# Designs tried in a protein design run: designed miniproteins, single chains, continued (2). Part 76

Each design is a single chain, and the fold is of that chain. pLDDT is the mean over its residues in the fold that is shown.

## One batch from the design tools (miniprotein)

Design m6620
Fold by ESMFold2-Fast:
Structure m6620 (fold): chain A 91 residues (1-91)
Amino acid sequence: MSKEEKIKDVVAKMFIAAYIAHNLGYSKEEIKAMIEKVAENYMKSLDEETQKDVKEILEKVKKFLDENPDASLFEIINVMNEAAEEIIKKR
């Protein structure tokens, strides 16, 4: 599995976490916490460099959620995808 594929795998797990939390009626703060917890759990098995990339993606997503309390699930997923693509392109 390439470094890009590892990043995409963690981001996919963050998507699933956001989708499940949203469907269970969780608040935006709870959705943010679930995304962070899932990202942190899965990044522990990655090398330090890939962990830094995932942390940068997570920080961008958390900032978007803090600034956009009325964001839809679709908007949250799009921001995750955009953040991941930006980090992957920068390499």
Scores: mean pLDDT 81

Design m6621
Fold by ESMFold2-Fast:
Structure m6621 (fold): chain A 55 residues (1-55)
Amino acid sequence: SMREKEVEAITEASLRAKAEGDALRAAHPDMPREEFLAHTLRVTREILDELSKKL
């Protein structure tokens, strides 16, 4: 069903956003909070844009 497909897409997007954030922190543990937030916000916007094209 469309709802199952939407839930799967949203779940995958959420897991990807978490993985990207975790990877960024692992690669740059001393990254300033403002820089981390700016980068994760950019990545999250890209993931949400991709998600909107699947829904």
Scores: mean pLDDT 81

Design m6622
Fold by ESMFold2-Fast:
Structure m6622 (fold): chain A 118 residues (1-118)
Amino acid sequence: VRESIVETAAFLGGVAGVLGAGLTRESAERLAADLAAALAGDAAAGERARRLAAIAEAAAATLPADVLAAARARGEAIGREVGASIPDAAAAQAEAIRRGALAGVDVAEAAGAPLVAA
C-alpha cells in the first residue's frame, strides 16, 4: 500500500504543480489549504477549492507547454518524495498538493509567465 500512496501523492503533486503554475503564491497556498480541509470533510472548502482550481486550470492552459511540463515534473517528484516519507495517506496527499502547487508557482515565476490573482 505504500507504493499506492507514493504513486497517488506523485500524481496529485503533478496536478497541483500544473494548477500552481496558473496561480499567485498566495492563491496556491489558499487552494492547498482548501483542498486539505476538503479531504478532511469540509464541503465549503471543497467548493472554494473547485472554483479556484477551475481558474488555475484555465490560466495554466495559456502557458507554454515546456513550463507546464516542468511544473508537472517538479510536482510529481515532490509528491513522490512526500508519499515515501509520510505513511498516512491523507497527510501525504495534502502535503503533496501543498508542495506541488508551490513548486508550480516557482516554475512559472522563473519562466516569467503571467500569474492569475484569485
Scores: mean pLDDT 80

Design m6623
Fold by ESMFold2-Fast:
Structure m6623 (fold): chain A 56 residues (1-56)
Amino acid sequence: SLSEVARKAIEELEKLGYKDARTAVNEAVARFGLTDYDKLVEEAKKLIEEREKIEK
């Protein structure tokens, strides 16, 4: 299910040390309708990196 894919993506990003992984994954799902694990992880990573740039 989509919720299981999102959970696994959140766990992977948290394991890699990314902050706000849950928020980024939820935003990627909401904005892009992503159901593919690999693409969800990639888009969530981009969202986290863009937020880091904006906050500086």
Scores: mean pLDDT 75

Design m6624
Fold by ESMFold2-Fast:
Structure m6624 (fold): chain A 83 residues (1-83)
Amino acid sequence: DEVLELIRKAVEHLLEDPDNPENVKKAAELLKKAYEILHKKAQVEARTVDISDKGSVLATLVYLAELYGEEELLKRLQEAFPF
C-alpha cells in the first residue's frame, strides 16, 4: 500500500530527530502525498489539513495511523510524544 509506506516513512523521519526542521519538513511532504492519494480515492472528506509544523504533522500521523489500524506506529508516536 503506497499510502501506508508514505506514513511509515514520515514516522521514521519525524522520530529520527523531531527537533530538526528538515526532518519535520520531510515528514510533512510525505504526509501531503499520502493525504492527496486518500483524498483522490474519496477515502477522506475534503478538509484543509495544516501539516506545516511538528504538532500538525504529529496530529496527522496519529489520525492516519488510526485510520489504517497501525497500532505499532501509534505506540511509537505515543512513546516519542506524550499526549
Scores: mean pLDDT 72

Design m6625
Fold by ESMFold2-Fast:
Parts: structure tokens; C-alpha cells; sequence
Structure m6625 (fold): chain A 65 residues (1-65)
């Protein structure tokens, strides 16, 4: 869809400027439709770690995820 295309373009622009660890977290979070538990499982990290990275991403992006 057009919305998916815009989101993909935005992700590419943001990902280029993110540290690899945050980039991987962003992609995994969006791939799981914002499910922290599934994101943590996919990244093999704790939910607490992913939650902290999500908050850091929100600060960098200036928006909620």
C-alpha cells in the first residue's frame, strides 16, 4: 500500500543514521506490529532491554512507536 511505501522510505532514512543495535530494534518492532514480547524473542533480548531501546528510539524519532 501507499502507507507501507512511505513507512519503508522513512525507515531507510532513519536506519542510515541509527546505531546498528537501535536499527535492528526498530525493524524488529515494526515487523511484529509493536509487540514488545515478540520483538524481544526475535532479537533474543529481554523485554526490559527492548522497552528501553524503544524509548530511546521514540526520543530520537520525536514520536511514539
Amino acid sequence: SMEELKENQYLLEVAEKLPEELRNTLFAYLATNGDLRKTAKLLKQSVATVSKKRRELEKILGRKL
Scores: mean pLDDT 78

Design m6626
Fold by ESMFold2-Fast:
Structure m6626 (fold): chain A 85 residues (1-85)
Amino acid sequence: MDALEAQARENALKLAEIMGLLIAGDREAARAKLKELRPELVITDEGLDRMEAIVPQLVAELKENFDNLDEEEKKAAEEVLKQIE
């Protein structure tokens, strides 16, 4: 496994965690994780509002397309779905 494969996996897991936190309504934890992933970004409340608004649609699309996901995408999907519980 090269650095690009390792980075892609880590980024997918961090994005899954951020989505899970937004689903749970934990905006501050989601902001912290997003800033960890992209430290140069200014994470605004409006930006979090937009991400939170689309999360249910993304989760529904994820469930619909689960069987068509690759192995790494399935891992990220399972982590997001686990956070809903």
Scores: mean pLDDT 68

Design m6627
Fold by ESMFold2-Fast:
Structure m6627 (fold): chain A 117 residues (1-117)
Amino acid sequence: SLEEEIKERNDRRAKVAELLQKMVDKLREYAARIVEVDPSLAPLAEQLLATFAEGVRRVVTALGDPERAKKVIEELRKRVQALLDQLAAAGTPESARIAREMKEEIDKLADEAIKVL
């Protein structure tokens, strides 16, 4: 029924929003840890968080079109991964380790979000 289709769509949208919020929370946690280890990385960490926040807004506005939402998530993943690679290259061995752990966690959550759509 139309009512069941609307419910399933809303349930998927809510799950994707939950996963996006988990990504935001993890990015903030890891960014704080990186800056604690190497304060010189604060501008790059802030750029990462700002890029992700803007990307999340774009994903949310695209959630009515699953194909478009998947594409926006993949584009966001690519941009975030590039910034995390820059963080890993610019920092100490310890901050680079944290950046790599963050990259793995974000990749996993992005895969879960795409799978739900």
Scores: mean pLDDT 86

Design m6628
Fold by ESMFold2-Fast:
Formats: sequence, structure tokens, C-alpha cells
Structure m6628 (fold): chain A 81 residues (1-81)
Amino acid sequence: MEKAREAIRKVAEELKAKHPELQGAIDSAVEVADRGLERGEPELAKIRALFTLLAEAVSQGKIDLGPEAARALLKAFDEAL
């Protein structure tokens, strides 16, 4: 569990460095992921984090960047869990 959180946070740091304009969306997605993992709901945490990231990227007018960031988070979940 802690290793999964660490891997997700590392990917989030890399995404924020690459897309600093998405920092808020990425931070919100990580918070949703952390809460779901703490509750023992890793698959639901993954789905909710991805939807949060995409929704906030769209809300900020950055629809093209949302899918790229979502794919990176999906990979982090799949490799850490």
C-alpha cells in the first residue's frame, strides 16, 4: 500500500514538472487516490482519480493534456498494485 502511494506520488511529481499548469488537477487526483488506497479500495481509487484528473483538466481548458496525464496515472496504479 505505501509503495503504491509512493509510486503514484512520484508519477504525479513527474507530471507536474512536465505540465505545471495541471498542478491543481494532479494534486486533486493524488488526494483522491490516497484516500481510496487508505480505505482498501484500489480499483475504485484508480477510477476516481482518473476521472478527477480528466474533469479538472477539461475544466481548465486543457482537454488534450488530461488523457496523457490519465494514462501515466493508470500505468502507475497497474505497476504498483
Scores: mean pLDDT 71

Design m6629
Fold by ESMFold2-Fast:
Structure m6629 (fold): chain A 78 residues (1-78)
Amino acid sequence: DKEKIEEALKRTRENAAELKAIGKEDPSIQQDANASADLYLRGAEEAYKAGSWKSARLAEELAQADRDKFKAEAEAAK
């Protein structure tokens, strides 16, 4: 279903933007947060191009998990 893949790509883009924002707040995790954001964005775009809902969903789930992880790390660094 193309619509599900487009929604997953949109959510991955949103999570990647949040990862990059978290990295700007904490320089100690900035490189890792940016690397995760770029990795999952590439994965989601490749999944969209291939028409793979399984890959698109995985990219979304991983991006969300890393966003939550780095957000918690940034909060703990205060």
Scores: mean pLDDT 82

Design m6630
Fold by ESMFold2-Fast:
Structure m6630 (fold): chain A 79 residues (1-79)
Amino acid sequence: SALAEAAERAAEEVKKEVDELKEAGKMTVESGIGLALRGIGEALDAALANGGSLSDPAAVEAGREAARHAIEAAKEAGG
C-alpha cells in the first residue's frame, strides 16, 4: 500500500543516515538516540500524510526497525 511504502521509505532514509555515520566513525550515543526518535517520527508522519493513523501497524513496524537500528549503533558507539 502507499502508506506502508511511504513509511518504509522514510524509515529506510533514517537507517541509511545511521549506516553512513557508523561507517564514517561519527556515530555517538546522542546521535543514535536522535536518529531513533527521528525514524519513529518520519515513519508515523509518512503514514499520516497517506491517510493512516499513528497506530498503523506498517508505520509502527517501520519506525520500530529504524529505531532499533539506530539504538544498536548508539550502543556500539557508547561501549
Scores: mean pLDDT 83

Design m6631
Fold by ESMFold2-Fast:
Structure m6631 (fold): chain A 94 residues (1-94)
Amino acid sequence: MLSKEEQAKRMLETLEKLYKEYKEKMSEEQIKLWEELIELVKRFTELSDEEQELLEKALLAFYLGLQSQAAGDDKTAAIAFEIARRLVEKVKEL
């Protein structure tokens, strides 16, 4: 099992790779969501275990959203991005 610091590092690397791969296809709303995910991941070790689990789920939903959008499944992408957005807001409220 990875340390919290190593988990945060890998999540940052994943978000940076996603931005590099998908940035030209991302909406302004999706870029803002990506920026909020980066900010929260930088604070990962300061978050509670519950907040960390929510953030990991938000990152997964964001990733699935980008992949679905790239595949032309805009309906699944919209649902995935909405889930990611709601999870990010929940972490920010805690």
Scores: mean pLDDT 84

Design m6632
Fold by ESMFold2-Fast:
Structure m6632 (fold): chain A 95 residues (1-95)
Amino acid sequence: SKEEEAKKLLEEIKKLAKEFLESKDPAEAQRIYDELMKKVGELAKKFNIPEEELNKILGLLQRALHYWQQGKKEEAEKYLEEALKELEKAVKKSL
């Protein structure tokens, strides 16, 4: 079902988000971030998330990467959590 597909994709995205925050190497963090962005894009297409909502989520993810690269991991986690909340809200609204 669409609900089961949404749940599975959200779980995959949450796992990637955790792996991104736990990254010890900048190259690994970038690779995981790229996978995270790809999965968010796939979810947005599948559930017809409006472009305005998607752009907000992508902006929050970009801020998370920026703070992670600066060694500000607490700020990175904050923006990442905000992005995931907005994404989950957008997906639930589309169901």
Scores: mean pLDDT 87

Design m6633
Fold by ESMFold2-Fast:
Structure m6633 (fold): chain A 94 residues (1-94)
Amino acid sequence: MQSPEVQQAQKIAIEFIEQLKKLLGEKDPELAERLEELEERIKNAKSLQEVIDEFETAYVETLARMTRLKYPQEVIDEVIRLAEETGKKLNEIL
């Protein structure tokens, strides 16, 4: 069983991944599958740092993929906004 701080961080990071899956998953099933893998890693994380590392991986990989596949700038901006909001919530736990 995880500490309360790790559980709170997991909840925040999982919410971010679920929002990305809702926003992008219907149009990009391959990204949705990768995000599900990262969500499982977050669920299995044993420390705050492991949760943060998986959150950063989800954000960086999603942003890189969107840039490579030339997603509309408005969608890229929304992902950046969600990541900034999530990062602020995680920093409140640290």
Scores: mean pLDDT 86

Design m6634
Fold by ESMFold2-Fast:
Structure m6634 (fold): chain A 76 residues (1-76)
Amino acid sequence: SSLFEELKARLEELKAQVEAAVKAGDLDAALAYLQEMQRLAEEHREQLTPEQQLEVQRLLDEAGRIVGAALAEQAA
């Protein structure tokens, strides 16, 4: 589906923005990008097959782990 391809590309772009924000030390920006990824995934959930939902969840989990690790590092 072209919609899934567009969604996946956008989520990959947002994940790259999360990574860039974390490297810059801008955790507020990283959290905002992660929230946008979550919003887009939820908005399009019903339009995705179960297999496509797993791919989207993998991207969210990877981005969430990057942000979570950076937040833990700041708290230490």
Scores: mean pLDDT 88

Design m6635
Fold by ESMFold2-Fast:
Order: sequence, then C-alpha cells, then structure tokens
Structure m6635 (fold): chain A 94 residues (1-94)
Amino acid sequence: SRVEELAEEAARRIAEVLESFNIPVTEELIERIRRALLELYERGASEQEAIERVGEIIDEHLQELNIYLKGDDIVRLREEVARVVREFYRRLEE
C-alpha cells in the first residue's frame, strides 16, 4: 500500500540521518521505526505525537549502544528526524 511504501521510505531516510551522525543502524531499527509510523498513522496520531514516538525509539537505540551525543548534535539530529516525519505526514495528505 502507499502508506506502507511511505513508512518504509521515511524509516530508511531516518536511518540515513542516523548514519550521517555516525550512529550504527540495523534492519531491526528500520523495521521498528517503519512499524511505529504505520501504527501511529492507522490510529490517527498527530504529526507531533509521531515525532515524539520516533524520538523515543532513537533515544532507546542510542542508550542500547551507549552513544551519548553532546552539544548541538542531539538538537540537529532531532530536527532532521522531525523533518523526515513531517514529510511522511505531508505526503500522506496528497
């Protein structure tokens, strides 16, 4: 379905963002983000709720890997991830 394709695209775009910050990405993480975006959309969650939930998944991943981002890096990472989630919601409204 179109929503499944867009969720996969968004999850892989988020993976590219994480990799640009030298954060290792697994197929399990990509799948976790994809499923979360699908579930959020299906239950009518807001764009902001989706940004928050994806942020939680990324925070859990960083914690599991013992990665600590300092200064502006975490702010830039959250902004780039939020941009991808907003694009996902925007494209679903087309």
Scores: mean pLDDT 88

Design m6636
Fold by ESMFold2-Fast:
Structure m6636 (fold): chain A 93 residues (1-93)
Amino acid sequence: LEKELEENKKKALELAEKYGITQEDMRNAEELDEEKQKAVKEAYNALTTAIQLLKKILEEKGIDLGSEEVYKELTPLAEKWEKELKEASEKGK
């Protein structure tokens, strides 16, 4: 599970670096060329899979997904991933 999480995160970062994908590009994917749109969709799917894997890991550790403890764990990780994605996209330009 943790290995799959890292693999999906790495895939999203590699796509962001290769195509210079920003969060703005993910919001306005329709305005991008076809190849970059495909890359954005693939990166989004990888990030979504990573989030689902993380939730499963937390559930297996006995953390109630409806508790504030989940938000405390997920918020810093989401912010870290957002920063890493931004850095990767800037490197890809």
Scores: mean pLDDT 66

Design m6637
Fold by ESMFold2-Fast:
Structure m6637 (fold): chain A 88 residues (1-88)
Amino acid sequence: SAAEEAAEKILGIGKGAAEKLESLGKTELAEKVLEAAEAAAEAVRAGDAAAATAALREMNDTLAEAGLIEPVADAEIAEGVAELFASI
């Protein structure tokens, strides 16, 4: 299903980022990104757009804090979640 594929993709990104952060000695940030990715995947599987948006915001904020990505605007995350849920 599209929800399961999206959840797997989110978890894959979270795991990859966590592995990289652990290799850099940033264990606390690795744990935070995994927790946020797991919460986002669970929310997507449950069909909870609000929870998915909140978890993805936390994930993106953690990745930006770690220097792995540029900060993502809240509106952009909300639009991405809406587009994903419209495809399910």
Scores: mean pLDDT 81

Design m6638
Fold by ESMFold2-Fast:
Structure m6638 (fold): chain A 98 residues (1-98)
Amino acid sequence: SSMEEEQKKEQELALKILERWEKKLEENNLLTEEQKKLIEEMREAIENNDVEKFQEILEELAKNSTPEQQRLLAEAIAEVAEELGIKRGEPAAFVPIP
């Protein structure tokens, strides 16, 4: 696989994690307007392959997220990883770790 193919796979993984997390936040009535905005900005950063901006937004989300919202993110990461058959420790540029 080319480096471009690996990058696209990382982007797809990150986008699926964000989509799953946003859905979980909404279903639990924990999706704030600020988090929705930050999630949208993260999607834009992923689509533009802007790792630096992604990490800046991730830090902002970590500061503004409750422990309950962070647990839902961890759950979303685990579920998407299982669905895609991703092994722990595989390199990923756009993984939202709280």
Scores: mean pLDDT 74

Design m6639
Fold by ESMFold2-Fast:
Structure m6639 (fold): chain A 96 residues (1-96)
Amino acid sequence: MERSETLKIVAQAAAKFLRASVYPEASKDGTEAALHLTQAALDLENAEKHLKKAEEYLDRTYEILSKIDPKFAEELKKLFEEAAEKIRKLVAEEKA
């Protein structure tokens, strides 16, 4: 079931963003990105609004982390993009 797989990758992405709280400068933006990404998966009717906000917070988190831990920043961005793409596909499939 695609929904279950999508929720797993979203949970993994959210956990990775919460791990960014180890870096105080990225903690707030990382937490907000995790929150909005999770909301997108749970509220599919408003998923695009949640994803847009999550992307804004991802961009801020990436800006900070790319200067401190570039490998972690790239992993975080890739995992977010995979999660967001799966959410968007799930939304498209459920919009008949």
Scores: mean pLDDT 80

Design m6640
Fold by ESMFold2-Fast:
Structure m6640 (fold): chain A 92 residues (1-92)
Amino acid sequence: GLEELLEEARELLREAVELLKQVGEDPEAVARAVGAVIAAMGAVFQAELAIRLLKEGKISEEEALRMAREALEAARRALEAAREALELSKKK
């Protein structure tokens, strides 16, 4: 449910922050790592907002799940791109 999506978003944020710590001075790798952290923070925010709005009866459970899932999917894609950029930077 929504609480599980929030936990996944928090885990994704932890992974994005750890990846950012591993990035050196390659501008593309840095930019994508920062982007992954921002996207993961957004996923946490959207999951927390969806939970609050559902609890207040302002949105449906379907709408809440959609909001949280869309943000989480965007964050996962950003983290994947950041991981790829980090690997490419190590080959230079």
Scores: mean pLDDT 87

Design m6641
Fold by ESMFold2-Fast:
Structure m6641 (fold): chain A 66 residues (1-66)
Amino acid sequence: MKIKVPASTPETVELARLLSPVLGVEFEIVPGDDEEALKTLNEAAKKKGLKLEYDPISKNWVLKEL
């Protein structure tokens, strides 16, 4: 299954690449808005019983169980 991820920053592109094998889905990066990208990645995570959440201590996006 391929999911289009509209991303504008290298950080969001790298996040999609890291999440792809964890979630077992293929992401296709297209030019767009990082806010829409994060929404798309979070919806993919929810289908696997996971939630994408920003951790202000590590300053990274992390996956947590729903």
Scores: mean pLDDT 76

Design m6642
Fold by ESMFold2-Fast:
Structure m6642 (fold): chain A 120 residues (1-120)
Amino acid sequence: SKKDVIEKLEALKEKIEETYELLIEKARAGEPGEKIVEELEASKNVILLQLDTLISLIKDPEIKKVMEEFKKKIEELENELIEEIRKAGEDQEKIVKLLEEAKKKILELIEETIKKIEEL
């Protein structure tokens, strides 16, 4: 149902906040960008699999379309972040900034997606 999809998006929002805060703390503590990328790739794969499972259960074609677009945008944002962290090398301040900016964009995208579904 619409409510079930929104509840899953709210749960994803909490998971993103927790995951990105932990990665920001690790980056501030000097964890190499390569290790941050490994953790982001693992998190991305779990999120995309969970979204694929959720989308497969959606019967409403309008909600399904919104969720397919959301999945594509999340994947694009996380792939861009991974590439930029790889380019940052050992610049820990830049890695922290990239993680903070990506976290904000992803959380805003989740909120916009929830609003779109509520308006259907």
Scores: mean pLDDT 90

Design m6643
Fold by ESMFold2-Fast:
Structure m6643 (fold): chain A 58 residues (1-58)
Amino acid sequence: SKALEVLRTYKGTRAPSPAVRAQLRRLLREGRFEEAAKLAVATDVVVDDLLEEYERER
């Protein structure tokens, strides 16, 4: 999906807080990629490790 590609190409500058990590992990597992992309961009967080986790657990 376009939102998932945005997540894969987005380069955040900040480490996500535990709360933001938990929310992103939940959104990814629920397939809510547009909401996950919007949260990642709004918080300017690095998501590469969370995306790798999602792809492995899928």
Scores: mean pLDDT 82

Design m6644
Fold by ESMFold2-Fast:
Structure m6644 (fold): chain A 91 residues (1-91)
Amino acid sequence: VAEKIAEIFGETAVEVLKLAVENGELEEVTEEQLEKAREVGEGLGRKLASLPPEEAIEKLDKLVEEARKYGTPEQAEVVEKGAEEAKKLIE
């Protein structure tokens, strides 16, 4: 399941960056930047998949809280959906 969680995190990271461009927070985002975001997200997802389920779920909840605190509502929703999908694979 680690690769599925990595995929979810990578796609979530890419979508968050795309929303930043749509919302005018960034003027543009390059394909290289999107690929780096995907790689960072995938790495975080694999790390999270290596944790005990209880700890992984707690960290996912914290990621959602951080996204709601520092991101736009649309970005927070994307992170929340990704976290819910990851929780289903962990549980």
Scores: mean pLDDT 78

Design m6645
Fold by ESMFold2-Fast:
Structure m6645 (fold): chain A 92 residues (1-92)
Amino acid sequence: GTLTIKDIDEVFGIRIDGELYTVVKGKDENNNPVTVAIEGREVAPGRKVFVFYGDLSEEEIKERLAAGDYQKGVIREVNWKNREIVIELLPN
């Protein structure tokens, strides 16, 4: 299935165990908060992502990544004009 993240209001970088992630925060179709961590600096189609349902702090993102508590995905489309990202959800 696909997940559209809309109303993106935060984009920032974090480091976890020496690895750089780009964090994107927005909402799903039901206006529920969603946090996405993308490996590296680029928010682009084909990038692997870790999806967290909720508005997560940096520390919560780190804890869930370490625990394997996330939904895997791949970016299919980035539309900064509409402040939207489309993610293809992968089997965990």
Scores: mean pLDDT 87

Design m6646
Fold by ESMFold2-Fast:
Structure m6646 (fold): chain A 70 residues (1-70)
Amino acid sequence: MKRELARELVEALLADIDAGQVTPETRELIRKAVEAGVTLEDVREEAKKIHPERYDEIVAAARALMERLQ
């Protein structure tokens, strides 16, 4: 489901931010999410619900990675 993929992506991005690097697993998850129709707006909604204190960092990372898939 799109909501579950967006939530998984938010958690993966947060882990990568804390580790200081983007993992291959997170890159593949972003491809899978985009293919399933997950948008940046879906990521914003899930980040706001589950990690509001880290919202700006998560959304910025998602935006940068999703734009590179074009």
Scores: mean pLDDT 82

Design m6647
Fold by ESMFold2-Fast:
Structure m6647 (fold): chain A 62 residues (1-62)
Amino acid sequence: MEKVEEIVKEAIETYDKLKDKRKNAGSIALMVALARAIDAGLSPEEIEEIRKKVLEYDKEKS
């Protein structure tokens, strides 16, 4: 599994876990995803793809 897809999946799981407990679940999921991507040494383009997918999911579920 590619790192981008792995991180996006983890972020979505974080969002789903927090959405009923916190109004800012989307922001938390995004921060975790971006920190994970930076730690993994992903390129700026890969980081943008992760941000796009996480924000798209948050928008669809809001």
Scores: mean pLDDT 77

Design m6648
Fold by ESMFold2-Fast:
Structure m6648 (fold): chain A 72 residues (1-72)
Amino acid sequence: MEIDYSEEIDEAIELLKSDDPEAQLQAVRRIGVLAEKGADVSKAVEPLKEALKSPHPGIQEAARKTLEIIEK
Protein backbone atom coordinates (compact mmCIF):
# COMPACT_ATOMS: atom_id res chain seq x y z
CA MET A 1 0.00 0.00 0.00
CA GLU A 2 1.32 3.45 -0.92
CA ILE A 3 1.93 5.84 1.98
CA ASP A 4 -0.17 9.04 1.90
CA TYR A 5 2.17 12.02 2.38
CA SER A 6 -0.63 14.60 2.01
CA GLU A 7 -0.31 15.98 5.58
CA GLU A 8 3.49 16.37 5.31
CA ILE A 9 3.08 18.16 1.96
CA ASP A 10 0.43 20.50 3.42
CA GLU A 11 2.76 21.34 6.34
CA ALA A 12 5.64 21.99 3.94
CA ILE A 13 3.48 24.32 1.80
CA GLU A 14 2.52 26.31 4.93
CA LEU A 15 6.22 26.66 5.86
CA LEU A 16 7.02 27.73 2.29
CA LYS A 17 4.43 30.54 2.54
CA SER A 18 6.06 31.93 5.71
CA ASP A 19 8.21 35.09 5.77
CA ASP A 20 11.11 33.16 7.37
CA PRO A 21 13.85 32.29 4.82
CA GLU A 22 15.03 29.33 6.94
CA ALA A 23 11.48 27.92 7.11
CA GLN A 24 11.10 28.43 3.33
CA LEU A 25 14.38 26.59 2.65
CA GLN A 26 13.40 23.73 5.01
CA ALA A 27 10.02 23.45 3.25
CA VAL A 28 11.57 23.30 -0.26
CA ARG A 29 14.00 20.57 0.86
CA ARG A 30 11.19 18.57 2.52
CA ILE A 31 9.08 18.73 -0.67
CA GLY A 32 12.12 17.54 -2.66
CA VAL A 33 12.62 14.52 -0.39
CA LEU A 34 8.90 13.65 -0.62
CA ALA A 35 8.98 13.95 -4.44
CA GLU A 36 12.03 11.63 -4.61
CA LYS A 37 10.05 9.09 -2.52
CA GLY A 38 7.32 9.18 -5.20
CA ALA A 39 4.80 11.26 -3.26
CA ASP A 40 2.23 13.29 -5.21
CA VAL A 41 3.54 16.82 -4.66
CA SER A 42 1.55 18.43 -7.52
CA LYS A 43 -0.13 20.94 -5.15
CA ALA A 44 3.33 22.23 -4.13
CA VAL A 45 4.32 23.15 -7.73
CA GLU A 46 2.79 26.66 -7.67
CA PRO A 47 4.26 27.51 -4.21
CA LEU A 48 7.67 26.25 -5.46
CA LYS A 49 7.42 28.51 -8.52
CA GLU A 50 6.80 31.44 -6.15
CA ALA A 51 9.95 30.39 -4.25
CA LEU A 52 11.92 30.91 -7.50
CA LYS A 53 11.18 34.65 -6.99
CA SER A 54 12.87 34.61 -3.55
CA PRO A 55 15.64 37.21 -3.00
CA HIS A 56 17.66 34.39 -1.36
CA PRO A 57 19.83 32.49 -3.91
CA GLY A 58 19.83 29.32 -1.77
CA ILE A 59 16.03 29.17 -1.81
CA GLN A 60 15.91 29.85 -5.57
CA GLU A 61 18.41 27.03 -6.28
CA ALA A 62 16.64 24.56 -3.95
CA ALA A 63 13.24 25.36 -5.54
CA ARG A 64 14.71 24.92 -9.04
CA LYS A 65 16.17 21.49 -8.16
CA THR A 66 12.92 20.36 -6.51
CA LEU A 67 10.86 21.43 -9.55
CA GLU A 68 13.25 19.45 -11.81
CA ILE A 69 12.53 16.33 -9.71
CA ILE A 70 8.75 16.90 -9.99
CA GLU A 71 8.66 17.90 -13.70
CA LYS A 72 10.98 15.13 -14.97
Scores: mean pLDDT 79

Design m6649
Fold by ESMFold2-Fast:
Structure m6649 (fold): chain A 77 residues (1-77)
Amino acid sequence: SLFDILRERLKDTDFTDADLEALARALARRGFSEADVRRFVDYLREHGLGAAHLPAVLTALEESESAEELIAMLAQL
């Protein structure tokens, strides 16, 4: 599941299980490919985005029109 992927890949971050469930639901609604999901997760990990950024990350997921725009929005955090 998306939740299991996020939990494994973001285990070294301060995201809670509830945060990861919210991210998994948002990603599922967007219909991103596995490659796009991996790029998103890698970006969060590599740039130190965590629980404090969750509201802004969820907004970016809702408002972005593409995976490319999502990464650009995350870069503003």
Scores: mean pLDDT 85

Design m6650
Fold by ESMFold2-Fast:
Structure m6650 (fold): chain A 75 residues (1-75)
Amino acid sequence: SLEHLVQLIGAVSELIKALEEGASKSKIDSILDQISKLDSSIAQDIQAAIAKGASNEEIIELLKKHLRELQQQLA
């Protein structure tokens, strides 16, 4: 639904901001849990990157890629 897509875009955007601002692990985990409830595939992709030891910059770029793809679905 449009509402579901908007919520997912919001959660992904919030996670990007949290990572850029150096938010606590607890805050990051909370947002990632929200993303997991909205889209398990995106959450799994992000969690896999974290498990592989990806840098915050690499995770932010991955999130920005997902954000662009989600924004295209609004058109």
Scores: mean pLDDT 87

Design m6651
Fold by ESMFold2-Fast:
Structure m6651 (fold): chain A 73 residues (1-73)
Amino acid sequence: MSDLELAKEYLKKAKEARKEYEDLLKNDPENATGITGAALRAIGYGTTSALLAKKAGDEELAKEAYKVGGGEY
């Protein structure tokens, strides 16, 4: 499996975690454990995807992954 393929896989996981985080904030805001877990997964998967994408030379994918993980860009 290439770094680019791994980056895409982790980006998919980051997007799923980000959606879970946003859905919980909207529909179950008292679920602190679920919200924190989803946020940490989105950050972790997004950061991993961004690093792998950057290593593979795909800067656009790296930027997308960083944003999904909650980056400032």
Scores: mean pLDDT 81

Design m6652
Fold by ESMFold2-Fast:
Structure m6652 (fold): chain A 62 residues (1-62)
Amino acid sequence: MLSPLAQKVLEEFTTLATPDDLALLREIEILKEEPESVEEEIGRILSAIGAKEDNKFLKQLA
């Protein structure tokens, strides 16, 4: 189960990201993994966003 904070990050990413960016995140399968801690989950999501999405979303989140 995703933490509320990690879920919010994914929802905001979905709003700002292009369909191509979302497809890339699903291809690397980060979104389907279930970490034990919120910090690990957020770190993984942010790493994926930083690698494939433009930096504007990361600036808005941070």
Scores: mean pLDDT 54

Design m6653
Fold by ESMFold2-Fast:
Structure m6653 (fold): chain A 87 residues (1-87)
Amino acid sequence: MQIQVSSTGLSEETAEKLKKKAEEAGGGAEISYSGRLHLGAINLSPETALELFEEAKKAGGKTNVGISGVGVFDTAEEFREGIEKAL
């Protein structure tokens, strides 16, 4: 199962912190700028994805979490349901 988190509108400091968390957990992450800061994190465990999603959303990022073959979710509850469907 491939899990990704995407967030836009984070500060550079918060985006770099979340990028480091994703990379230290064995995932990948990139930060890009196209009018707004965008953070993309990939190859995440469910636990790491939920942590990054919650931190980004709390920091004011417009954030979603995706599960390959299942969908893209804007809430932690829908993400948990997506994980259950993927098992």
Scores: mean pLDDT 83

